# Designed miniproteins, single chains, part 52

Each design is a single chain, and the fold is of that chain. pLDDT is the mean over its residues in the fold that is shown.

## One batch from the design tools (miniprotein)

Design m1909
Fold by ESMFold2-Fast:
Structure m1909 (fold): chain A 78 residues (1-78)
Amino acid sequence: MLDPDTVAEIVAGAEAQLERLRKAVEEYKKTGSVSPEELANLFTAAALQIVAAEIGGADPETVERLREEYRKLAKEAD
């Protein structure tokens, strides 16, 4: 497992990517200023950060929270 400080940084990175994705989904729905391709790239970036947190040894509860937010945003984008 990675160093706890490194894991905390990866989790923070995942949370930042999910916040960026959340804003992009809101813009996509309201203005259409975000393209489907840009939205797909943001979903991919968020998914990779969540996987990095899980592999790095983040708490299962933290990983599940990140996955739940991702699933919620994916449903909202539909």
Scores: mean pLDDT 83

Design m1911
Fold by ESMFold2-Fast:
Structure m1911 (fold): chain A 65 residues (1-65)
Amino acid sequence: GDEAAYAAAKAAALAAGASEEAANRLWQHLVDGDTLGAVRLYLEGRVTPEQVNAATRAYRAALAA
C-alpha cells in the first residue's frame, strides 16, 4: 500500500478516538482490501462505525491525492 495512505488512515482513526491498537488493526484491513475484517472490528466493539468511516475516507482521499 501507499505509505501516505496508510499514515492518513491511521491518523484519521486516532483523531476519531480510536486507540493505537484499534487504529493499527483497522488500517491493516483497509490496506489488505479486507472490508469484512474492518466490519468485524466494529461488530466486536473494538472500533465505532464512525472510526471505520473516518479511516476509510482518509485512506481513499490519500490514494486519490
Scores: mean pLDDT 70

Design m1912
Fold by ESMFold2-Fast:
Structure m1912 (fold): chain A 110 residues (1-110)
Amino acid sequence: TPFDLSSLSPEARKKFEEGEAAYAAGDYEKAIKYYEEAIKLEPNAYRIWHNLGEAYYELGDLEKAAEYYEKAIKANPNYLLAWINLAKVYKELGDEKKAEEYYKKADEIL
């Protein structure tokens, strides 16, 4: 489903766009900084929580990635990609039981 940037405040949208530009450049630490600034303005923006998870995943911080995917799910339980990515992270951490539970949740949304 499309994420509508017009739903964000102008300040949050600017920070989110700066974060996306940093992420696209491979500067994941800078992306995290901008996403954190955006999410402070819009704490219910599940897409920004998910992008924080993606940036931490790229840095290899699987525990932080999982925490932020869980925050995305808390903000929007129907956000399929967060469930899939959370399952993937737990599989990589060796928690096969949690991975299966999250994959099952993703399947229920489909």
Scores: mean pLDDT 87

Design m1913
Fold by ESMFold2-Fast:
Structure m1913 (fold): chain A 100 residues (1-100)
Amino acid sequence: KIIINNTTTITLSEVDGKWVFTPSSFTVTTGTTYTITLVNDSDIEHSFTILDSNGNVILNVNVAPGETKTITYTFTTAGTYTIQDGTPGHEDAKGTINVT
């Protein structure tokens, strides 16, 4: 029995005094349900915000210091989405989600 695992892990951490997402980009397919694991690899709380190609917030998840949260999401519109640190003053930390 072959189980197709649609799972992705995104880690937010501080590197050289900057907040970064690892991986900085990933690709998903429209209509597929993904299990996305959000990892806060830091000592402060962060807000993981996903924006669509028009800059609309479609998801916002607060993750406590050192916490891991798992969410399930299905992308229905192809385009370039952004994952951003929505914590005030950290908005320069961003990654890309390529929805095909």
Scores: mean pLDDT 80

Design m1914
Fold by ESMFold2-Fast:
Structure m1914 (fold): chain A 55 residues (1-55)
Amino acid sequence: SREDLLAALRAEAERLRAEGSPYAPEVEKLIEDLEAGRLSEAEALRRRGLIQRAM
């Protein structure tokens, strides 16, 4: 669900930020866009996959 995805993304962003990962801002932006309704759940899942593959 959207709520489950947001919870997973928030946990991931927190871990990446704590690790000093350059991908933390990307995940944080994804959360912001999804919360603001600028992005569908399907598009958010696609972007999450791209970010994870880039790591």
Scores: mean pLDDT 84

Design m1916
Fold by ESMFold2-Fast:
Formats: sequence, C-alpha cells, structure tokens
Structure m1916 (fold): chain A 101 residues (1-101)
Amino acid sequence: NLEKGQQAFGLGKLEEAIEYFSKEDTAEAYFNLGLALRRLGKYEEAKEAFEKAISLEETAELYYNLGLAYEKLGDLEKAREYYQKAADLGDKTAELALQRL
C-alpha cells in the first residue's frame, strides 16, 4: 500500500495516493498522507496527518512540515513553536522560516 501510494503521488494522482496511505498506520504513511493533503490545499487535514506521524516518530522534518501547515492555516504562534522544535533538532530550513515570521 505504501509503494502504491508513493507511485500514485508521483503521478499526481493525489486522491488515489491518499487512499493508499490511509491504509497504513505508520509514521511514513501519515507523513506522505500529510504531503498529499497539503498538495490538495487541505491544510487542516494535512496538519492532523503530520500530528499522527509525530505521535509515532518525532523528526525535524515532521516538525517543520507541521509548522508549515499551521502557517498556511494562519496560526503563526503554533507555526513558530513547531519551527523552533525542528530547528532544535538541526533543521536549517526551519531556522530560516523562524526569521521570516
């Protein structure tokens, strides 16, 4: 299911990718689900998917993407919080994001 979701995502078949990623209960599947949802402009659902991924595995990349989702939703305080967590884990892109907020 993860491989089929990744193939669908690469082909721009975002709804198909979401269906495959939603069948897996792993940090990687939830992360990819969040990316597909974000590409469709579904930032609230993307945020929820990234939060699920973080609950299973904490990474700088997940915190950065969660911060970006909050920023797109207009919650700049939460965006700063999660960009700071990503930066604390060594994400230089999150450091730059904090400077522009």
Scores: mean pLDDT 87

Design m1917
Fold by ESMFold2-Fast:
Structure m1917 (fold): chain A 65 residues (1-65)
Amino acid sequence: MVSEEELEREVTVALADMYVGLANLFLSQGKNEEAAKAYEEAARLYEEAGELERAEEARRRAEEL
């Protein structure tokens, strides 16, 4: 059975993955500021899901822009 906590975690990770995809799309378009913001949102969502290593990676990508 999928609990509310499990479902929320899965949805939060999926949203974070979507923001990483958007950031990569923005980078391909030369939109570094939008890409950085998308990585920052992904990092925040990964932290909420308990994915601390992925959150740190997303933050580092944002800082490099």
Scores: mean pLDDT 82

Design m1918
Fold by ESMFold2-Fast:
Structure m1918 (fold): chain A 66 residues (1-66)
Amino acid sequence: SDEAKVLLAEALFEQGKRAEEMGDLERAAELYREALELYEESSNPDEKLVAEVRRRLEEVERKLAE
């Protein structure tokens, strides 16, 4: 269900933030990508939350690139 996808995405996003706090940027990026995919699969995601996940993913990927 969409509700289950959103709850899983939220859990993955929280895990991603923890990985980022630990300096594990590769794992943070992986978790943020998984969370974003689940939000994009849902029919009515929270647009502000999706934007925050996307922003954090872009920031982490930027750090990993250089």
Scores: mean pLDDT 84

Design m1919
Fold by ESMFold2-Fast:
Formats: C-alpha cells, structure tokens, sequence
Structure m1919 (fold): chain A 59 residues (1-59)
C-alpha cells in the first residue's frame, strides 16, 4: 500500500501544484521526487500535490 506520513510543521503552498498543510496532519505518499519534493494526498482535504520531503515523518 501507499506510505503514510505525518506533517511536522505548518506549510503554506508557494506554487500552484503544492499543498498547504498543518502540523500533525497525515498524508499518503504517492511518489518521492529527486528535487526534494514528495507527491502526496492530504487525508484531511483529499487534495493531491507536492510537499517538501523534509516536512514529512514516515509512520
């Protein structure tokens, strides 16, 4: 199955393809990119987008 991760810090999207996330929210990791971003789906909003990988802690 897909990997689940917890958001460690609040993040506000700086680009149209990024997610805005709050500390303590959970995301499903779909892919890890070589540019330091992760493609993820927010479990609270259902939106899919990019998040900096360093904001996520794997469960």
Amino acid sequence: GATTAVVTHDYTASQDNELTLKKGETVTVLATLDNGFVQATSLSTGQTGLVPANLLSAV
Scores: mean pLDDT 79

Design m1920
Fold by ESMFold2-Fast:
Structure m1920 (fold): chain A 111 residues (1-111)
Amino acid sequence: AGPAVEQSPLEVTAAAGGSATLTGRASGTLPLTISWYRVREGEDAELLARNGVNVAPAELADRISASQPSETLSTLTLSNLTPEDTARYLHVVESPDGTAGGAGTLLTVRE
């Protein structure tokens, strides 16, 4: 079977200037490649982090923290939030047996 993915929370609302932490859990045949994407409506998915390493664009990099405390647990923290951070954030897992994406986290940032 391919990898399995759980993502939490499914929805989060935060104030501008606040922070949000997203968690992904994975299972599957090792090695796993774990990626976090930002998905805005009408735009291509943008890679933010891979295997606990921040690869976000320079404009976001100082506000994003990526962590992977185990082979199956990954977190993405966004800080100093702006309304432009309102998006769906997707946890994607690649394994030798296939690829799976989580349900996504809908982050809403209030002005």
Scores: mean pLDDT 85

Design m1921
Fold by ESMFold2-Fast:
Structure m1921 (fold): chain A 57 residues (1-57)
Amino acid sequence: GAAAEAAARARAAAEAGSGPGAGYQLKDGTGVPELAARAAASKDPAEAAALGEQGAR
């Protein structure tokens, strides 16, 4: 239902730091906008959460 869907989306956003790949950064300081764009374009919330998990650390 809508409530369960909203809860899942909110949790994925929280793990992604308010967005897919938010805060994620490569050692050379690049890739953040590319990874965020990939996560946003990804239809797999698990991928978005995984990218954001590194940024949330």
Scores: mean pLDDT 54

Design m1922
Fold by ESMFold2-Fast:
Structure m1922 (fold): chain A 86 residues (1-86)
Amino acid sequence: LEAVVFTAPGSPPSERAAATAEAALDVPVRRLPIDSPLARELGVSVVPTVLLLKDGVPVAGAVGVPSAAELRELEAAARAAVPAPA
């Protein structure tokens, strides 16, 4: 399980979302730009977006600046989730 935060340069909400995810989540957190190939592949069009990936498949996520409590709930849900086939 891993987390990805999609960010834009010069976006204070993106930095807040990434910092909150790094502090709240017990999984590796990656910051990726919104124009990254992964954002396009996963259909991410807004910043910030936090996705929890299991074997590269999104299983939980939130758009905007989620709270630490919301992120912990998403992580718990993601750990219980079975990845859906494409």
Scores: mean pLDDT 79

Design m1923
Fold by ESMFold2-Fast:
Structure m1923 (fold): chain A 114 residues (1-114)
Amino acid sequence: MVEVRYAEHRDPAEAERAFEELTAEAREKVAAARREGESVVELRARVRTMEELRAFFDEVLAAAEAGARLIAASVLADDLSAAQVGEALGEMLLRMREAGLDVRLFLGVALRTR
């Protein structure tokens, strides 16, 4: 199961606030899953390029391949477009499906545009 939370802002302070809110939501999911004894991975990054975003999603894939039951990931993408983020996300989700990975993914994406 994949849950994506998305927030887009032009103001850097609003984007950072959205990122902290998504990080808090991710951490709450981590805490709940750990109370149930689940294998949980938390990932958090700030990225400015497609290369950095893809590297972050490669870490998500590696955690899933290592047997994580829940991955809670939060990313702030600065100066990337929604289309660029959607492309990288689509690539990651396709790779997860092709590899037969059965993981619960929470992904919080904060975008700062222009």
Scores: mean pLDDT 86

Design m1924
Fold by ESMFold2-Fast:
Structure m1924 (fold): chain A 68 residues (1-68)
Amino acid sequence: MKFSDEQIERAFAILDTDGDGTVPVSDLLSVLRALGANPSRAEMAAFVAAGDKDGDGKLTREELVAAA
């Protein structure tokens, strides 16, 4: 699946309330869907596997830009 840099920046602006540059994957996917990204369950799983390589359940902005 594909996300624009603008969708990623908007999602981080909404979810990165503590300013640490990381956001929970589940909350991020919900926000990206609200911004017009409509991934299937399989596409969501593939995106998480590609972006969350550390398996900590959080993504940095750089990981999302690289995965998009």
Scores: mean pLDDT 67

Design m1925
Fold by ESMFold2-Fast:
Structure m1925 (fold): chain A 85 residues (1-85)
Amino acid sequence: SAAANAATLLAEIETMKEAIQLAMERGDVERVRAAIKAAKTLRATAQANMDKYFDPEQKAKVEAALKELERLIEEAERWVEEQEE
């Protein structure tokens, strides 16, 4: 179950990253803002449930993926600010 939970979360993080990137490529500021909000919710939920990942290797993979998501959120937020000016 721990490995299954980690695998599901990693897939959700990847889907979220793709959604943010696609919205930015399309220049759709509203969709980027919606994707950022959804990504922040996913990140908060994942951090709150980190204790469900019993295996240290699975925890490390989830933490690494969340750090990548955080960097993309910061990039997307800066992109939105640039587009709205």
Scores: mean pLDDT 81

Design m1926
Fold by ESMFold2-Fast:
Structure m1926 (fold): chain A 67 residues (1-67)
Amino acid sequence: APLSPEEASLIVKRAVDAARALGLTPSNETVVKAANRALEEGWSEEDVLRYLLEAAGATPEQIEAAL
């Protein structure tokens, strides 16, 4: 089912908060791209978090620990 902008925003916010808890700060450009893809493709919080972590240069071990 298509996500509402509010649902996509909530998923992205939770993923950003999780990335920050790992000491990573996603760029505004990366967050906007993740939000657009969550809205268009119905990305889960895990999909968004993985995208943000990979874009922020997280190690494979950090990504596995977060997912």
Scores: mean pLDDT 77

Design m1927
Fold by ESMFold2-Fast:
Structure m1927 (fold): chain A 74 residues (1-74)
Amino acid sequence: MTRNEKVEEKLAELVEKVSPYLSEDEADELTVELINKIYEENLSEEEIVEFVKKLLIEILRKKGFSEKEIEELL
């Protein structure tokens, strides 16, 4: 598996876990932020995955999920 394939697979898994809680607009914004962050900060594979995980946590918090609920979901 190539670096890009491995990252895409991990990102797809994370997005799939939260997709039922995201609107189409929120999913699009998440994708744009992820792309911009990758290009701006020259992040490693692990840093990209951690960045996406943090974005998902913040989205869930804004939707009223508790810390415990977020931990159980992610």
Scores: mean pLDDT 71

Design m1928
Fold by ESMFold2-Fast:
Structure m1928 (fold): chain A 89 residues (1-89)
Amino acid sequence: MAAEAAADAARAAEIAARYTAEVDEIGAGALAEAERVPELLEQTRGAVEALRDALALASAWSAAETERTGEEAVAAARHLLAHLRELAA
């Protein structure tokens, strides 16, 4: 049981690192677009930080929850970027 829990935790950490890298890349794009809408810059930074925090929290639970949270976080980051691009246009 302890060895299985450790293996799941290691997988969760690996999945979280992969999705965090994707969220950071998309988030950097969102922050760049938010510079065109300065009133949203702090909210955009907070939103990206919340996605990173959600991944960290999920990774403490299980690999399966981290994978689901990662897919949702990347989708949310892409949606944020698209929304900011529309507002900046």
Scores: mean pLDDT 84

Design m1929
Fold by ESMFold2-Fast:
Structure m1929 (fold): chain A 59 residues (1-59)
Amino acid sequence: LVEEAEKLFEEALEAIKKGNFEEAAELAFEAAKLLTEAGKYELLEKYGKEIQEAADEVS
């Protein structure tokens, strides 16, 4: 679960860099669900910040 969520967050970051914001949102949402099911709230906060920083970089 955690490894799959991490992969989805990395794919979301790549999608943001390519300007595919809809795809990035879907990938990040699925990753967040997996981390929530695993009870990994600290990782959820960490990746949430990385996504926000990447979005701010391209906005």
Scores: mean pLDDT 77

Design m1930
Fold by ESMFold2-Fast:
Structure m1930 (fold): chain A 56 residues (1-56)
Amino acid sequence: SKMAEEISRVGKEAGEAMDEEEGKELERRVTRALAQGDEQKALEIAKEALKKALSK
């Protein structure tokens, strides 16, 4: 789906902008939200992480 593609792109950008441990934690949080069927929450988690990473 377009939402899943967007989550994947934003998550990768956020992970590249943060350290490895922060990236693993982001991946766990996004995966958990997706496992619960909440794609909107997964996208918001990824977007918030990217915003914080780029603000450092």
Scores: mean pLDDT 79

Design m1931
Fold by ESMFold2-Fast:
Structure m1931 (fold): chain A 60 residues (1-60)
Amino acid sequence: MQEAIDALVKGAKAYLDGDYDTAIEYFRKAIELARQAGDDVTASAAERMLKEAEEKKKNA
């Protein structure tokens, strides 16, 4: 559970720094870890952030 949250936080930090490639990788890891832990809240948050990061990368 904590591992999924840690990955989500690292992804969010990369996203704020404009490093969308790193953000996407961490959000994907956060989704996988959250699903393994049964943490639907963190999984949903990571999925939403992944879509935003992918959209930012596409528009750059």
Scores: mean pLDDT 82

Design m1932
Fold by ESMFold2-Fast:
Structure m1932 (fold): chain A 61 residues (1-61)
Amino acid sequence: AAPTDAELEEAKERFIRALVEKEGLSEEEAERRANAAVEAIKQDPLYWPIFQKELEELENM
């Protein structure tokens, strides 16, 4: 199912945090990647379950 705006905002914040803490990216680079991911999900909701799985895997590294 397509995510709600609230779910996308929460996922974006989580992804930014994980990219900074786990991947060592700058906040600026993390924001760019998170914005690109959100736009991709908005254009094709089939990316949402894939993104959720990858986000959980990244957070648990």
Scores: mean pLDDT 83

Design m1933
Fold by ESMFold2-Fast:
Structure m1933 (fold): chain A 93 residues (1-93)
Amino acid sequence: AEATELLHEALLYLEKAAQVDPSLRPLIDEAGRAVVEAKNALQAGDTEAAVRYFREASEIAEKAAELAKDNPETQKLLRKASEYFRRAAEVAG
């Protein structure tokens, strides 16, 4: 599924960000939890819930990017993750 491929890319960018800045791990784990809930919603056919969770994950990634403003490389990785989550929401809807 196209949404699943976009989620995979987003998760890869989140993990790269966590490796560069481990202090962001709690927020990255929170975004990962939203992704699990989104996948469960998609499997149940609840597209509305899936879109909500994808948007939640995107917002968490953006919040992490704001906290990483002193590290431009980490900020770029987190913004890419947020972009992929937004695209997953659009494809799932």
Scores: mean pLDDT 83

Design m1934
Fold by ESMFold2-Fast:
Structure m1934 (fold): chain A 65 residues (1-65)
Amino acid sequence: GERVERLGELAREVAEQLAAELKKKYPDAEVTIEQVDETHYRVTITYNGKTHELDISGELAELLS
């Protein structure tokens, strides 16, 4: 549905912005973006031997936009 497409776009935009900010703040970090489902993205950051996963849902992205 149209809402699912919009939530997916918002989740992608927020995930991309977050990944860019993390890479800017931690230049030596490895940052990746993964699509988990139609409205959910995951940003993974590996820095100083530690891996962190940040889940970005379309609902969360809608609240942030």
Scores: mean pLDDT 84

Design m1935
Fold by ESMFold2-Fast:
Structure m1935 (fold): chain A 60 residues (1-60)
Amino acid sequence: SQATLRAVIGLLAREGKLSPEQAKKAVDAIDAGLTSLSELAEIIGVPVSTLSRARRRVLA
């Protein structure tokens, strides 16, 4: 869900794993309707495994 993706981006930003610019690009893409974890990873330039691990932590 979009709420889960936003929570993932928030977690990574709080942990210092995303720059403010990367976090803004991610939120803008999610708000535009992006739901694919792989596409989000490509847009912000991080490994999809980073987003997948963060998603597991958010959903725990």
Scores: mean pLDDT 82

Design m1936
Fold by ESMFold2-Fast:
Structure m1936 (fold): chain A 84 residues (1-84)
Amino acid sequence: MKPSESEILAALGLMYRSLGEKFEEQGKLEEAAELYRKAAELYKKAGHPLAAEALRKLAEVYEKLGKYEEAKKYREEAEEIEKK
């Protein structure tokens, strides 16, 4: 069985999210933000609910970076995805 395009995108999103968690644990917040952003974009393209989780992690990293306006934006985007 050939994986659907959305399944491939979701799998890539999961990889980027996993890498983002690793970089965040190492205190590499700028790299973690980049990886979570890519994960969120891939999950959104796949129509996957995990897009909201990735956006919440992205918001947490932006808060740690002192970028509170960006953090708020991504938290609100995550809430909109979950409020189907």
Scores: mean pLDDT 83

Design m1937
Fold by ESMFold2-Fast:
Structure m1937 (fold): chain A 45 residues (1-45)
Amino acid sequence: MEKEELDKLIEEAKKNGSKSKIDYGTLMRRRRERVKKLQEEIKKK
C-alpha cells in the first residue's frame, strides 16, 4: 500500500467522512496493517 495514498484517505475520512470511499472500520484495519508492515520494512531497510 502506498503510504501517501493511505494517509490521505485517513485524513479525508476525518475531514469529510460522508465523501470517504472507505468506511472507518476498513481504514482502521489498513492503518494497523500499515504500521506493522512499516515496522518490518524499517528493520530491513
Scores: mean pLDDT 66

Design m1938
Fold by ESMFold2-Fast:
Structure m1938 (fold): chain A 76 residues (1-76)
Amino acid sequence: MSDEEIRKKAEEMIKRLEEEIAELRKRLPGLTPEGQARAEELIKQLEEIKKRLQEALKKGNSEELLRAIEEAERLL
């Protein structure tokens, strides 16, 4: 896979993570206390992966981008 292809996949993954985080946040007020705790934990994990993707894009680190993409795919 080329560095350009990895970059495009990372940008698409960031967009998917943003959409998932927004959907989870939208659902929070309607959840049980246990559901809210689970959703907040998932939001935190998704935000951490998004941050790692953004930092790896800034640094041009294709290996870290691939690792972060794989982690995101496991959670999604």
Scores: mean pLDDT 84

Design m1939
Fold by ESMFold2-Fast:
Structure m1939 (fold): chain A 84 residues (1-84)
Amino acid sequence: MEEELDEAIKKYIREQIEKDTSLVDKEATFKQLEEDIKKKSVNGYIIRANAYAYIAKNSPDPELQALARKRAEEDLKKYEEILK
């Protein structure tokens, strides 16, 4: 379960950087976003929350959907706390 969620988050991040053709070093950008998530930065929490929300709506696994929904709600609350 944790590995599946981690992979889904990485796919979400990779898709965002892939759309930005102005980025010279997409690999460095991907690593920076992963570090932002680990550092509990504002950007890290919002990216992770959006990834979980996507999984909650689109995953074929209902247990993964329920877990992702719960994690998305938790991450959104933490994002709001950090912003203060």
Scores: mean pLDDT 70

Design m1940
Fold by ESMFold2-Fast:
Structure m1940 (fold): chain A 66 residues (1-66)
Amino acid sequence: SLVEEVNRLGRELSRLREEAERQGDEETVKFIEEAEKEALRAYARGDYEKAIEILREAIKKARERL
């Protein structure tokens, strides 16, 4: 389901945030937190496909930064 995919990607992005925090990368932490907020707004509107898109893009960029 789209809801299960959002939850899976959200957990993955949360793990990347914890990694950025361990590295002291405050800019990457802030980037991830903003992406999480945008994804939550899309999810709250029932736009699960947009939430997935936001989370996937954020995961890709966070991995490139770390």
Scores: mean pLDDT 88

Design m1941
Fold by ESMFold2-Fast:
Structure m1941 (fold): chain A 54 residues (1-54)
Amino acid sequence: SNMLAALIVEARPDPARMYEILLSQGVPPELARYIQEKLAAGVDPKELAKELRG
């Protein structure tokens, strides 16, 4: 999940673009949607990345 954490931090400015980037990197749609929804709700991208790293 280190790669996934890095992608979240890199794409953090745009939740819609984040979803497309995650899909292009092979992230499952369910997980990509979860990440997009959290970012759209105002969750800090670094905190979300920390959660996904474990």
Scores: mean pLDDT 70

Design m1942
Fold by ESMFold2-Fast:
Structure m1942 (fold): chain A 75 residues (1-75)
Amino acid sequence: MEKLREALKETVEGLEEDPENEEVYEESVERISRASGLSREDARQVVDAMRTALRAGVPKERVVEAGLRLAEDLK
């Protein structure tokens, strides 16, 4: 849980700085996949949901919690 929450926080920071950067996106998918044990396809769903929420103006703390919930739901 803690390792996944840390990975989600790092992912939010990267996506916030450069949401359209494909390298940041792929690094985020890899990070979430490794921290959660999810497949890359499931990790993409988590990263896509987080990116969409950030672009919609959802506060980063809520995006992290939503990402954590989605990652646990996909297991």
Scores: mean pLDDT 81

Design m1943
Fold by ESMFold2-Fast:
Structure m1943 (fold): chain A 89 residues (1-89)
Amino acid sequence: MEVERAAELARRGGEAGGKGDVAGNAAKYAGGVIGAIGGAGEAGLAGGGAEGARRAGEEGARGAREAGGEKAAELAEKGAEGAEEGGGG
């Protein structure tokens, strides 16, 4: 439940980041990516651990790609992977 909410926030953040990337707006791009990474972190805190963070990051990356922001999607996905690795396996 909480992990699913975090995944939704991550996806919306990814979409915003993707739109920012396409529009060439660094602020929107950064905000969207931060939102996606934040959602992944929230998923971890919600007891999903590293797997929850990864799933939220995947949703964020998917949202960014659907918006056409390939770079935003890559950054959101790598951020989620970093959070998963930092969580200690």
Scores: mean pLDDT 60

Design m1944
Fold by ESMFold2-Fast:
Structure m1944 (fold): chain A 62 residues (1-62)
Amino acid sequence: SSTILRAAAKDTGVSLETVKELARRLAEGASEEEIIEELKKMGLSEKTARGLVGAIRTALAE
């Protein structure tokens, strides 16, 4: 859902374009751990990075 991804982008300060790319990677089977470490290298706290991944997972849940 685009609404959850927009909310996650706003809440974390990560661009919507980046959040959509992360959502695509997670949907394609990318590791949550790999994405969290990448987000931490971008300057996010572990808590914020895990929150973003959780929000994306919720948006992608079947």
Scores: mean pLDDT 83

Design m1945
Fold by ESMFold2-Fast:
Structure m1945 (fold): chain A 63 residues (1-63)
Amino acid sequence: MKKVILVVSDDEEKAKEAAEKISKELGVEMEPIITNLSSEEARKLGLELMLKEGAEVYMIDVR
């Protein structure tokens, strides 16, 4: 099953740091997707990934 961490941020460095920290804490390999979408649009993207790809999606907001 594909694991994705969807990071909502206007700062790429903060987003990368947050994604790495969470992946390390969970002990799982996750594909980072960084976006500056609204929280609602980011949730919609996460749902699409879950429904179309069967992905397990973790979402964080670091703005």
Scores: mean pLDDT 76

Design m1946
Fold by ESMFold2-Fast:
Structure m1946 (fold): chain A 77 residues (1-77)
Amino acid sequence: SVRDKVRKLAEEAGIELSDKEIDFIARIVEETGADPARVLLGYLRGKGKITDEQYAEALAALDAGEDPVEVLRRAVE
């Protein structure tokens, strides 16, 4: 499921999310068809957990074909 994909992505990246946060992110992915890593990055930026600069760098890395787990892990460190 989309929820399981979001959970796995967060867990592998070392990002601690509640079940409600995972459900919220999964709903956005399902409603928009957007990439789970991009939705998760947008959520983290919206919650002030990453900066605008970290967000921009992470998106550029995803566009360059870097692994989503590695991109997310780097963005939150």
Scores: mean pLDDT 87

